# Ledger of designs, part 46: designed miniproteins, single chains

Each design is a single chain, and the fold is of that chain. pLDDT is the mean over its residues in the fold that is shown.

## One batch from the design tools (miniprotein)

Design m1578
Fold by ESMFold2-Fast:
Structure m1578 (fold): chain A 85 residues (1-85)
Amino acid sequence: SSFLKELEEKKKEVEDLTARTLAAVTDPEIQEEIKKKAQEVLKAIDDLEALAGRGNVPAEVLLAKKKEVEEKVKEFKEFAEKAIA
């Protein structure tokens, strides 16, 4: 479905950004924080994919979870940008 394809694209975007950010950052403490935040976002995407796969979940619940995932991705991008700067 287009919904699941969009989530896979978001997952790849987070993975690619994580790799680029880790390559730019030399501080071990910041690297650890980047890895932790990336894992939290990736888990949220995986959880939403699993929820969407059930087939019996109301659209309102899926939309609410999608909004949560979008906010986590946004926060991660902002954190990554600050870590590189």
Scores: mean pLDDT 86

Design m1579
Fold by ESMFold2-Fast:
Structure m1579 (fold): chain A 125 residues (1-125)
Amino acid sequence: NRVEEILREAERAVREGRIDEQSGEVRLAAVRIIAGFSREQIVVDLIMALASRELEDTPETLEALRRVYALMRETGLLREIAEAVLNRDLERLDRIFAELRALVDDPVELEVIAALERAARELAA
């Protein structure tokens, strides 16, 4: 389970005082553990970081990402995605992302949602 492995290595880095020696997802998680973030919030930040690597660095894509994030936050789906990833509930992820897609018609927002879904599934594996 990729998210549990990231969280375990991050917790080890925090305990051993070796956060500055970490990179990528482990460093992102370790910094957030020290900052007092919940496991759900760490999962959200991991999903956002992974999705952002696949998306084009354009103002249009960044605006679409902000709109999709706000929509997920306002609908409560952001928390539900994090919980589904932590529980490895791929069927719940399917339902959540189908619901999210039904709320948007902008093609750039749909591309953002597809990247977020791939990131969430990768972390749940």
Scores: mean pLDDT 89

Design m1580
Fold by ESMFold2-Fast:
Structure m1580 (fold): chain A 79 residues (1-79)
Amino acid sequence: AALAALFNSWDTDGNGVINRAEFQAFLAARAAASPGVRQGLQRFDTNGDGTLSAAEWQQIFNLIDNGNGVINFAQFQVL
């Protein structure tokens, strides 16, 4: 129940999947609120500027999307 509500919060356009833009927006918001999430994201910050480039965000998304270009509910459950 709680996980489905969280997925629906990330699925801003209501299409039943999370695209890269939605994933980036919500994960960036969580990083602002949670030092643990921010520290996890810093691993992908290759240039060390404290900001993730589009390419670095795509690398993070590719670890989860299983090549589909979107995250479905089953994939979201692993996050």
Scores: mean pLDDT 67

Design m1581
Fold by ESMFold2-Fast:
Structure m1581 (fold): chain A 71 residues (1-71)
Amino acid sequence: SMISLAIGVIVTESLEEAEIAAKAMEKVPGTLHAGARQVSEKTAIAVGVFENEESALKGLEEGEKAVKEFK
């Protein structure tokens, strides 16, 4: 049996935006883990780990939507 996971990354301008994206991804069914991290002074990332590609696509969609609605 083969186990496969999908990983999605959203790049944001702040840690606060990345945390909002991660929180939105976390609410999607099939999200195994989501977290936010500062990468540089003006860049942060939200990272999601998903059961499959469909969950990853939905997670990225909801994360990006949440960041846009926050701005």
Scores: mean pLDDT 86

Design m1582
Fold by ESMFold2-Fast:
Structure m1582 (fold): chain A 86 residues (1-86)
Amino acid sequence: EKVPLSDEEIKEEARRALERNRKNRAPNLEEEVVKALELLLEAVIEDPRAFEKATLNSEPEELIEKAKEAIRSGDLEKFRKWIEEL
């Protein structure tokens, strides 16, 4: 019934979501959460298959917490490697 999106379509949707989020983010509230969501969307844009594997091997809450940790530490590469290793 529902047609699954192609990698190309998933990347395009993630890019649109990222652009929308960057334009409409709160200037001083929940900045860490906004940045975490942007990081997750960037991971989908870069490699939707690696991100899909990450979602199968971890809970959504864990993904958000790991993204927030990367934002807090400033180590975005560590987050990307963590996704690739799942």
Scores: mean pLDDT 68

Design m1583
Fold by ESMFold2-Fast:
Structure m1583 (fold): chain A 88 residues (1-88)
Amino acid sequence: EEEEKLKEEVDLVRARAYGVQQRADEAITKSPEDLEAAARDAENVAKLAKQVGEKASPEYKKIADEINKLLEDTAARVRAAAEAMRQA
C-alpha cells in the first residue's frame, strides 16, 4: 500500500519532469517570459522530487534525486538564458 503510493508519487514527478524539460527546450526559441516560466516550473518540480525522495525507498530515492538534479540544472540554464535575452 505505502510502496504503491510512493511509486505513484515518483511516477507523477517523473512525468511532470519530462513535461518541464519539453517546455524548457521549446521556450529557448520563444521569449524571456516563457523561459522564466519554464525555470519556475523546473524549480517547483525539483522541490517535489526532493520531498518525495526523502520519503522513498533507496531505489525510488535514487530516481527522485536524479530528477531533482536534472531539473535544478535545467532551471539554472533556462534562467540564465532568460536573463541574457532580457539584456539583449
Scores: mean pLDDT 78

Design m1584
Fold by ESMFold2-Fast:
Structure m1584 (fold): chain A 82 residues (1-82)
Amino acid sequence: GDAEARLQAYLAQIQASLSGEKGAEIVAAMQLALDGLRSGNIPAAIAGILRLIGVMLDYELSPEERALVEGAIQAGVDLLRA
């Protein structure tokens, strides 16, 4: 599948489902990863993906929220490897 389209779809789902500081941090991390991947700024893309991993360690996530963040990380890694 189109890894960029998957990452964009996860961003849209997270924006619709999560709010507050946790939601804002995840959205910022995903935007950093997406912007880095789109512009060829690989260090920024990696920084965004690492920030998403940090969210999974720092915040209490529901199983549904965790699945969205894990899916976003996987899509970002898939796009980075393409």
Scores: mean pLDDT 80

Design m1585
Fold by ESMFold2-Fast:
Structure m1585 (fold): chain A 65 residues (1-65)
Amino acid sequence: SHMEELAKELIEELKKLNPNIESVSYEDGVLRVKFKAESEIEKAMTLIAASVVAIALGGKLEVEE
């Protein structure tokens, strides 16, 4: 579907721009992001990026650090 294709492209860009992300999946309208952060700023920036992607997909965000 067009949403599945959009999700794949957005996930690829999210990972490319945030190398501290270990894994990303999108299932049943939920974007799940696993990441590591070396600082509070890196954590905040990762959460902002993940949130923007989840909003673009019309889904929910689940985060694991």
Scores: mean pLDDT 84

Design m1586
Fold by ESMFold2-Fast:
Structure m1586 (fold): chain A 110 residues (1-110)
Amino acid sequence: SVIDRLKQVKELLEEAKRIAESLGLDEAVRYLNEAIEHVDEAIKAVENGDYEKAIQHVRKAKEYVRKALEILEKNADTPEVKRAIELLRQAIGGLDTVIEELKKNLEKKK
């Protein structure tokens, strides 16, 4: 389900956040916290049947993930940072899939 995929994305973001925290990358941690909050709001919107609001929150989560990814890519000299980058790329893929699924749900309401 869309909710299960959003929960999986949240787990990827929380793992990447733990890595960023362990490395003192405070700005990346802030962006990942924003992304996680928007994923939680997207889950609530889906549960309420508000697919348009869910898409807006997923897009905001993706924006913050990209900002965190930019910081990690500037610091990509350790295996831990490379792992966090991989997790965030997987999260972006999951968010893109969620946007596609939510758009299909909106088309069914037309």
Scores: mean pLDDT 89

Design m1587
Fold by ESMFold2-Fast:
Structure m1587 (fold): chain A 91 residues (1-91)
Amino acid sequence: SALEKVEKIYEEILELIKDDPKAVELAEEIYKLVLELLEKYKDNEEIQEDLVTKMETLLEALKDSKTEEEKISVLTTYKENLEKQFKESWE
C-alpha cells in the first residue's frame, strides 16, 4: 500500500538525519502532512502514487545532500511545496 511505502521511506529519511534535531522535526512535520493527505485522498490512487513518488524524491535529495544545512534546506523547500500544492486541501 501507499501507506506502507511512505512509512518505509520515512524510516530511511530518519536514519539519514537522526543526528540533527531540526531536520528530524521538519521530517516529522512532513510525514504528518503526507499521512493526512493519504487519508484525505484514500480513494484516489493517482494522488496516493504521487505522494509516494514525492517521498522517494525527497529521500534521494537528502542522500545527495552533503551538509546538514543542505538537508534542512531540502526538507524546508519540500514542506513548502507540499503545502502550496495541497493548500485547497487544508481549507
Scores: mean pLDDT 83

Design m1588
Fold by ESMFold2-Fast:
Structure m1588 (fold): chain A 65 residues (1-65)
Amino acid sequence: MAVLKKEAEDLYNKLKKEGIVASLKETDDRIYAKFKKQTELTKEFEKLATIVATLEGKEFYFEYL
C-alpha cells in the first residue's frame, strides 16, 4: 500500500540520519537491511518493512551488528 510504503521510507530516512544503517540491498525477491544497533526505531521499521515487502511479494531480512 502506498501510504505504508511512504511510512517505511520516512522511517528508514530517520535511521540513516541517525547513522544507524550499516547497509541496505534490494533484489527482485528480497530486501536485506543491516543495522549497527537495535533501537525502538529499528523495531518499528522491521514491522513496517516486513508488511510492505510481503505485500510486494518480497522477503525482508535484517540483522544487527
Scores: mean pLDDT 76

Design m1589
Fold by ESMFold2-Fast:
Order: C-alpha cells, then sequence, then structure tokens
Structure m1589 (fold): chain A 92 residues (1-92)
C-alpha cells in the first residue's frame, strides 16, 4: 500500500535523524512535513485521532497523536487497537 510505504519512509527518517543527534521535536516536525503532503494520510490520521478520543485517550496522548508524524500515527493506531481489544474482552 502507498500509505504503508509512506509510513515506512517517515519512520526511517525519524530514526535516522535521532541517530544523528537531532532532537525528537525537530525529527517529528520534519516527518510531519513529509506526511502532511499525502491527502490519504491526512484523512486516515483525522479518523484515527477521532477514534482515540472516543476510546478515552488522555489530553496528553491526544496532543501527541495530533502531531501528524509517523511515530504519532503508529502510536495512535496501537492505542486504538489495544483499547478496542480490551473492550471486546469486557463484552464477553
Amino acid sequence: SRLAELLDRGLALWMKLLEEGVKPEEAAKKDAELMAEDEEFVREHEELVRRARELGASEKSLKEFERMDSVSFEAARIFVAVEEAIRREKER
């Protein structure tokens, strides 16, 4: 998928910049600039943040998820998947 390839590229950029001693904030900003150019990512990201909010994510977590970088996107996706799994177990 084109989105998966974009995410892999963003994560690789993030890791490379951190290894080179770039501050996490700057690495996130450069990655977010790359991701913001993709309209499909922007739409998927908005839906993911909405779901995280509905599942009770903290204000701190939501602020991180809203950054639009690859790491924040993956963190939000993991959060949603975990919370949905917990909810399914409670409904047994």
Scores: mean pLDDT 81

Design m1590
Fold by ESMFold2-Fast:
Structure m1590 (fold): chain A 60 residues (1-60)
Amino acid sequence: MKEETDKLAQQTIELANQLSDPLTKDGLIARAEEAKKNNDVDKAQKLVDQAQASVDSQKS
């Protein structure tokens, strides 16, 4: 559903904004925007997982 993809993309962007590495941050944001444009909910969910893992790695 488009609304679900939009929410997951927004979560990815919010998580990416917590990252100190601009390359990882910009990459995640770009992929989130692509997933939103294509209404690819599976890709958007994977991006949330990747963004969360990146944030967790930064804290460790």
Scores: mean pLDDT 80

Design m1591
Fold by ESMFold2-Fast:
Order: structure tokens, then C-alpha cells, then sequence
Structure m1591 (fold): chain A 80 residues (1-80)
């Protein structure tokens, strides 16, 4: 079962806090890339919440979940 939009928002907030905590330790290009991914995930969640088309909503939710997972993986590597 795919995560709910609320679960994705909670994960996104946690990732923003984690990124902010380590921002000074990251390469500037990597930091900007992660910030752009966070914006993309936030946009997909926002559009999913407002979509009246169930198919479009599911595609956007899946895209947001995939982007969030990618950010989680990249942050884990940066901490290792």
C-alpha cells in the first residue's frame, strides 16, 4: 500500500529538518539538488491534494513517494 499524502508530508518535513541540520556539511551543488527535489515532492503533494481525477492523484502521490525515497537514500549516503 502506498503512503498517504499526510504521511508523505510528515516525511518531507523531517527531510527538510535533516537537510537544514547538515546543510553546511554538504557540497553546494548537492545541497541545491536536494532542495530542488524537496520542492518537486512538495509540488506533487500539493497538486495531488487538489486533483479531482483519481488517476492523476495516484500518479502524483507515487511520484512524490519516489522522490521522497530518493532524498532519504541520498541523505543517508551523505551521513555515512
Amino acid sequence: HMPSLEELRERLQKLQEELDAIASQLDPFELVKLQMRLIAAETDIFLAERSKNPEVREQLRRAAADTIKLIEEELAKAKA
Scores: mean pLDDT 86

Design m1592
Fold by ESMFold2-Fast:
Formats: structure tokens, sequence, C-alpha cells
Structure m1592 (fold): chain A 56 residues (1-56)
């Protein structure tokens, strides 16, 4: 699925497992904003960047 592909790519990019809950949160934001799923990779990457870069 698209979500699994994004999860895999972000795990590779950040060098750590990406939880499915992060992808689910990104999907929830897209649904709330009425945005198409084509934006999911960008939103999920932003969520991962925020979570794993500023959590230190």
Amino acid sequence: SLAEEIQRRLSEKFGRPIPRSLIDAAEGLLEALGMPRSYLPSVAELFAYTEYTYAG
C-alpha cells in the first residue's frame, strides 16, 4: 500500500523505524483539510522530520 511504501522510505531516510501511527496522523490531517492522498508522502515526511529532528 502507499502507506507501507512511505513508512519504508521514511525509515530508510531517518535510519529508524517509522511507526504506522505517524502515517495515520498524516492521513488524518489530509482528511481534515480535504486534501488528496497524493500529498501523503510530503505530509508524512514533514511529521517525521518534526518528530525526529526536534525531539532531541
Scores: mean pLDDT 79

Design m1593
Fold by ESMFold2-Fast:
Structure m1593 (fold): chain A 84 residues (1-84)
Amino acid sequence: MILERVLEREKDERLKKIVEAELELSKTKPISEITAEDVAKAAGVPVSTVRRLGVKATSLGFRIIADDVEADILAAGRSVEHPA
């Protein structure tokens, strides 16, 4: 039970890096050609971590996770809309 909370916090931090890496890679090449290894290299995490977090280059999982992570990120910085 306590371990789950610790893992969830680690998932949030690494998930942010993975989501950001996937978004950046999607600007460079098609999502279907992005591999978990590409994401792992861009995010600076092991490929096993990318797979374990359920984030896959060919899956839309990064979109669903990005929505959750972006909601948390935007909520943290949403005292006013992000500085533009």
Scores: mean pLDDT 58

Design m1594
Fold by ESMFold2-Fast:
Structure m1594 (fold): chain A 82 residues (1-82)
Amino acid sequence: SMDDLKRALLDLDGKARLLATSPVDRALKGLDEYVKKVEEEVSKDIAEVIKKTVKEIKEAYVATNGDIRAMTEIIIKEYKKL
């Protein structure tokens, strides 16, 4: 549902902020692990949307050399589209 997607995006924001205290490679791995958690605990359909958002976050995070703002801005933009 839309509410499940909104919750998953907010949870992703919290996870991304926590992972920002880690080395970049560990942060990227943690984001992939979050996608698996959403698939297991929420749904496969919501996980597909979160996976696409995570791909964009990973690309921006690498391009900005680990700037947490790059990760959180993408999540906020996706949330605002809902």
Scores: mean pLDDT 79

Design m1595
Fold by ESMFold2-Fast:
Structure m1595 (fold): chain A 64 residues (1-64)
Amino acid sequence: SDDQKRLADAYEKIATFYKSQGDLESAEYYEKIAQQLKEGVMTPEGQKILQAKDTGRQASREIG
């Protein structure tokens, strides 16, 4: 989905940032997530983020 592609791009940018800071462990972690999202495999982390976004909007509608 488009959300999956946008999320993958975001994680690639985060990975690049950590790599520029010398944090290779964090960079590798985020690169792996981005790659899995690009391959169409939803990671548990990516799925939680997308679900949390939808749940947050729904909660705002139900709790006035």
Scores: mean pLDDT 69

Design m1596
Fold by ESMFold2-Fast:
Structure m1596 (fold): chain A 83 residues (1-83)
Amino acid sequence: APTLRQQLLEVGAELGILEISAYVGLKTNDKALLQRTLERLQQLRARARALLAQTTDPAMRAELEALLARLDGIMRDLEAGLA
């Protein structure tokens, strides 16, 4: 089974890919890409919250909380772009 650290790194890497998809979607006005990216960000947020529930390590909790804040910011920008 993957470690919590490996899962945290995978969540961070996936967020990086979704940030690029958000950028491309906004620059090309691709509403379908923006909608798909938002749905994937919602799934990633659920995964990050599940990891946060599994750890008591303060450093890992702080990293997950920072990732969740970054996720929420991007999701707000995409929701505004879709409105």
Scores: mean pLDDT 88

Design m1597
Fold by ESMFold2-Fast:
Structure m1597 (fold): chain A 100 residues (1-100)
Amino acid sequence: AYAEKAREYAERAEELAKEALETKSVEKAKEAAREAMEAAYYADKAGGREGLFAGGSAAMSAGVAYTLAKLGHGEGAAEAALVAAKSAKEAAEAAVKDGE
């Protein structure tokens, strides 16, 4: 359940971040950062040992994305959100394998 939620939020963050990069929209970058933060939260709750570093990386990158978006750096925020989404997906997948 938590791993699946992390993947869902990470996929939303990735799509929003790609759209933010194409449109240079700070608002979409903020949305991507928020979805990436949710993905990192659920990845942490999934608790996989192999994903522990990836989960920490996701949380850090999501925090950076949100801060950059607040400062009006839409491109940097979108890039950080993409990194966070990728790390959250890796953490979620590791948690699923660990649970099998």
Scores: mean pLDDT 75

Design m1598
Fold by ESMFold2-Fast:
Structure m1598 (fold): chain A 91 residues (1-91)
Amino acid sequence: LEGKRIVLVAGSEELAKEVEKELKENADLLKGAEVTIIVAGGVLDEEKAKKLADEIIALKPDIVGLPEREYMTEEAFKVLRERLKAAGIKG
């Protein structure tokens, strides 16, 4: 993962802190990777998903981790997946 840009999306501030803790505990495994955490702030609908996809694409990540399904509508998940895939981002 050295030299890779990774964006992780957390459904809440609390989940973002858990993700940050896991990243710190596994820092040696992520050595040389640039990790950015984005907070979704609740359940993503289609419009929020479009804005989030644009923000992620602007960061030019190699890999994206989306939030758990409970934090996305079906429409939001489809929008995020298709837009990130079209931009060549793995996720």
Scores: mean pLDDT 78

Design m1599
Fold by ESMFold2-Fast:
Structure m1599 (fold): chain A 62 residues (1-62)
Amino acid sequence: PKWVLVPDAEGREVRVAIDVEKNTVYRAAATPETERLPDEGVAEILSAVIATMPAKIVEVEE
């Protein structure tokens, strides 16, 4: 799958993986509490991906 790194207003990156071939969207919230992005930012990116490429959503936990 292709990993998409999108920086927020703070310059932090949110990691999401899009696999159009498998119709699967992987969300990697791999940031510790100190580096955790706001849930709203992560949700917006995930929503945008789903709207553009409808696919299965798979949350990846560390």
Scores: mean pLDDT 53

Design m1600
Fold by ESMFold2-Fast:
Structure m1600 (fold): chain A 110 residues (1-110)
Amino acid sequence: SKLEKLKEFQKKKLEMIDLLDKVKKLVEDYKNGKISEEEAMAEIREIFAKFLGIVEEIATLLDPESAAQLKAIAEDASARLAAAKTPEEAYEVMLEAFHQIEDVVAQALE
């Protein structure tokens, strides 16, 4: 049902927020000199792979058109993350993708 899909999305949204919070902490640790840029970027890439897995799970809750929009957002975010030079740029890519995913889900399920 639509309500069950919204409930599942809310669970996935909390998982995405947890991953974003972890990236934000890595950005702060990098800015404070606690970790290198290379170490921060490596960990952010691993977190982003998990983020993409959650996006794929969300896509299964949606109609084919909305699922295709999530795939396009994920592909764009992947390209932008690959081009990102700093932890801050990588965080902004993930945050923008998160907001775009929320917009697609709101249109599809609300």
Scores: mean pLDDT 90

Design m1601
Fold by ESMFold2-Fast:
Structure m1601 (fold): chain A 102 residues (1-102)
Amino acid sequence: GDLDQAQQLLEQARQLLDQARRALAAGDYETALRLAEQALNLADQALRLGEQSGDDELVERAREVIREVLRLTMEVLRGTTDLSLIQRAIGLILRAIGLLED
């Protein structure tokens, strides 16, 4: 059902975040940002499913993944001097904050 789908989306998002953390540790900021963006998209979908179903636990799990995307993206922003990657990181941070304020 919808709960199983949302749980699978969050599991996929966490796997992408683990890959993004490895890319970040290797100094591959472009790959880290791309994977973080994909994780945010999956977490946003899971958040919407949780809100539609009234599942507060699912909503909180999705919000936690979004917070992890935010933390990782801020680390990219602190580590890179590439203006294009800085602009992309700022955009992703603003999207994550927007989702957490709703």
Scores: mean pLDDT 89

Design m1602
Fold by ESMFold2-Fast:
Structure m1602 (fold): chain A 94 residues (1-94)
Amino acid sequence: SLEDFVEEFERDVRALIERMHSETLSPEELEGAYLYIRMVVESLLPHLSPEQQAEVQALLEEIGRLIAAGNSPENRARIAALLRRMVAIIREGV
């Protein structure tokens, strides 16, 4: 179901956040994770309101910029917060 798909996506995002805290991810690993997240989010956008779509797209773009900016503890914390906010909006929209 769509709800099960979103729950799996939330688990994948939580696993990424945990990995960002517990290990050093390469730029290639972070980029790969981001591309996967972007693909999943783009598939979910049609199920959200126009306002939720705009907010999720803005969050996704900011996450991409932070990943490109480099791997610092501050950037990891900010990325984690934005990922959690994005997932929360998607959960509310589904």
Scores: mean pLDDT 85

Design m1603
Fold by ESMFold2-Fast:
Structure m1603 (fold): chain A 66 residues (1-66)
Amino acid sequence: LTPAERRAEIYREAVKHLLETDPEARQLLDAAMDATVAGDSATAKANLDQFVARVREKAAELEAER
C-alpha cells in the first residue's frame, strides 16, 4: 500500500469505529446533516468540524497502536 492508501484505510477504520462505538460522534454527524438540509450552514460546519476532529484523533490513535 502507498502511504496515501494506508492513511485512507486508517481514516475509514476511524470513521467506522466512531459511528459504531461513539454515539456523540454520530450525533455530531446527524446534526451536521440536519443543519445542511435546513440551510443552516454555520451549524452544519461547526458540527462537521467537530466530527472531523474526532476522526483525526481516532486515526492518530490507530496509527500509534501499530
Scores: mean pLDDT 80

Design m1604
Fold by ESMFold2-Fast:
Structure m1604 (fold): chain A 68 residues (1-68)
Amino acid sequence: SESDKLIEEAKELLKQETDPRVRAQMQALIEEMQRAEKQGDLELLAETMDALQDLIERRKKEQEEREK
């Protein structure tokens, strides 16, 4: 599923992430997605997927800007 793919991408980025606040936010969103799936809360699942995608994209852009 797309949610499983997103969780795998987030877990891979967590291996490289050194910022403890970003790590905590990513872990919290992964856990919220897994809880939402287990509970059948489709609205929460969609919201947490969007939040995790936004965090991943924002962090990638911040890393690119730091290297400039």
Scores: mean pLDDT 80

Design m1605
Fold by ESMFold2-Fast:
Structure m1605 (fold): chain A 87 residues (1-87)
Amino acid sequence: SSSTQVSQFISSQNLVTFVTVTTSDGHQVRLPVPNLDRFSTLSPGQQDDVVNYLLSYLQSLRDSMLQAGNDSGVQLLTQRMQQVQQL
């Protein structure tokens, strides 16, 4: 699938690393961080694919935080999604 191809591309190019962030309510969240220097070398179509992949990941994680009642996590993920949309 296209999502599988994008995931393999991200992994092969080291486009994303993961960092653990603690929310203000003490929960730990593992967040993707794009390598902006590498991202800027991609074609517009590849950039869109990476952005859409990251947004799908963050949306799924935000939905799980919402179901868990983690309001701080939902806010953090909403902010990260906005940052990804600005790429």
Scores: mean pLDDT 80

Design m1606
Fold by ESMFold2-Fast:
Structure m1606 (fold): chain A 83 residues (1-83)
Amino acid sequence: DAKEVGELLKELGLLAGIPEEEAEKIAELTYQGNTATGAVAAYDIGLAAGIPEELAREAAVAIASGDYKKAAELLREMLELLK
């Protein structure tokens, strides 16, 4: 759901070195239904963290389309690459 996507975006942001307060704001906007903010965050943070552009783009598209199940799966894949 949107809350899980927001939580995963916060975790990704923190791993990429984004301040906790900023990561929390991105998560909050995402699960309030601001899918554009979540999509841009997934792409920009993913690229900054060294995630392949294709994967970051797929995650962003899933968030923008409201496909939260696919978005969560892709965000978990991005997080796994950072371990």
Scores: mean pLDDT 79

Design m1607
Fold by ESMFold2-Fast:
Structure m1607 (fold): chain A 78 residues (1-78)
Amino acid sequence: SLEDRIAEVLRRLREAYLNGDKEAFEQARKELDELINKPFEEIRKAYEEGKISPEEAGRKMAELLDTYRRARRRVGRE
């Protein structure tokens, strides 16, 4: 699932940070950007261009943000 992928990337990001592995950290950060920030920006852009309704845009953004928050909470409790 997307939540599992985000959780895995967050664990790798934390591990890289703790080990001082800058290359692994930047790689994990890029993967997180692709999984969350880019899709979020694509939804926002589609809404601003009139391609999707305000209701649809809000729903998709909320679902994406909720998925991220669930993954973050899961990893944060480890």
Scores: mean pLDDT 85

Design m1608
Fold by ESMFold2-Fast:
Structure m1608 (fold): chain A 83 residues (1-83)
Amino acid sequence: NYEAAFKKFDKDGDGVLDEKELAEFIATSLGLPFDPSKPLEEQHALVVEMVRVAMAQFDRNGDGTLDFEEFKELVDALNLKLP
């Protein structure tokens, strides 16, 4: 369920995922560690790379966040496992 996954990682409840919320989702989907106290660049290298690629491809409005529609496109394109 895309909606349940999106809402789980949308910690601020603002209807968008920022880079750090997206990193937590990607790390969870891949079974990799995620430390919410650390900046994005100090997370697992694969998670950092996937977040940067995802933002470049799916953040079409350039605001540094993914809305729900962009999130669904990312999950489908990267074949990510929903938690």
Scores: mean pLDDT 76

Design m1609
Fold by ESMFold2-Fast:
Structure m1609 (fold): chain A 70 residues (1-70)
Amino acid sequence: AADPTPEQLRALAAAALWGQGAPAATIAERLGISPATVRRMSREELQELVAEKAGLPVETIRRIIEAAAG
């Protein structure tokens, strides 16, 4: 059984909220970083950080973001 850790759940929530167009402050809160850090990071850097925290490939995170946006 793949029960996600609290950090993994927060990272997955961040990916979904990012896809929904949530502000940097909301994404930052879920990732445990500052809103300024989220705004400063490139899209690719933020996707890689979310993937690392979620324990999933960056491609999976991209799919979650795209699915949440549609």
Scores: mean pLDDT 81

Design m1610
Fold by ESMFold2-Fast:
Structure m1610 (fold): chain A 67 residues (1-67)
Amino acid sequence: MTLSKEEAIRVGAKVAADLAGVPEETARKALSQILPEEISVGELARILEELFGIPRGTAKRKLKELT
């Protein structure tokens, strides 16, 4: 499943806030600087792992629940 940059920022920031305790606004700013115009759920999960230390499998599952 492919997400637009706007959707990926929205759901990715929510996952970071819920699973890593990062303020959602802080996560949104970090993701807005890094994400391409379109991204797969798997690639977004990898970025969440690298930026926030969220296990990739857990991030991917949560992202699928929110999309």
Scores: mean pLDDT 83

Design m1611
Fold by ESMFold2-Fast:
Structure m1611 (fold): chain A 72 residues (1-72)
Amino acid sequence: EKELEAVRRTLERVGEYVTPEELERALKAAEEAYKKHGRGGAGLAGAIQVLGKVSDELARITAEAALEVLRE
């Protein structure tokens, strides 16, 4: 529940750097990871992994955005 909200907020923050298709792909990966593992950042890790396949820089930007969301 709260983790999926954190995923959505993270993807909002990186939206300027990715296409809508990449965002949907990352969100689906996050939802699948969350369903399988059900805790502890699995959803965020799934999103970071999908965007990291596009570029290493995008993975870093997404990880930084996730850290900001989790710290607030």
Scores: mean pLDDT 74

Design m1612
Fold by ESMFold2-Fast:
Parts: structure tokens; C-alpha cells; sequence
Structure m1612 (fold): chain A 88 residues (1-88)
């Protein structure tokens, strides 16, 4: 059975900025929305592939971090789970 997430209000705000308004989403949908947000806001570090500076952004506020390693999907998943309710 696919794991569904119910985002908290701040994560719902970020999702709405990339055109997603669903109350429940798969983890894959949330990850894709997060990457779309990073791309649209041009948060990728030009010195390193896959490192995003999220300091002072809504995403950084949601996850409680100043930077994200986009190559560390497991780390991103753990941060996202703190910002959403897991529905089984």
C-alpha cells in the first residue's frame, strides 16, 4: 500500500506555490514539488551540483535547515516526515 502524507499548513503553502492543492499526497509527489520549488526559486548552489541554499526561504523554515543536499534523498525524506502526518 502506498504511503500517504498529510502536509502541515506551511508545507501546504509551499505545495500550493507549485500548483498542488491536494490534502494528501504520496512521498514521491511531495519530493517532486520540493524539487520544483527549488528550481523555480533558483536556490541551487552554482559551486556544487545538488546543494540548495534554503536559508530565509519558506522551505528552509519548514524543514528547519539552511541548506539541502538533493543527492541525500533519505535525509530529505526524514525532514519531510517531520512536516507531514503519515497516513497508513
Amino acid sequence: MEELLRPNPKLQELLSKVGITSETLTLTDVLMALFDYIYKEKLLDPKNQGIADVSGTLLGEILGVSSLDLNDLAGIVELLKKSAEVIK
Scores: mean pLDDT 76

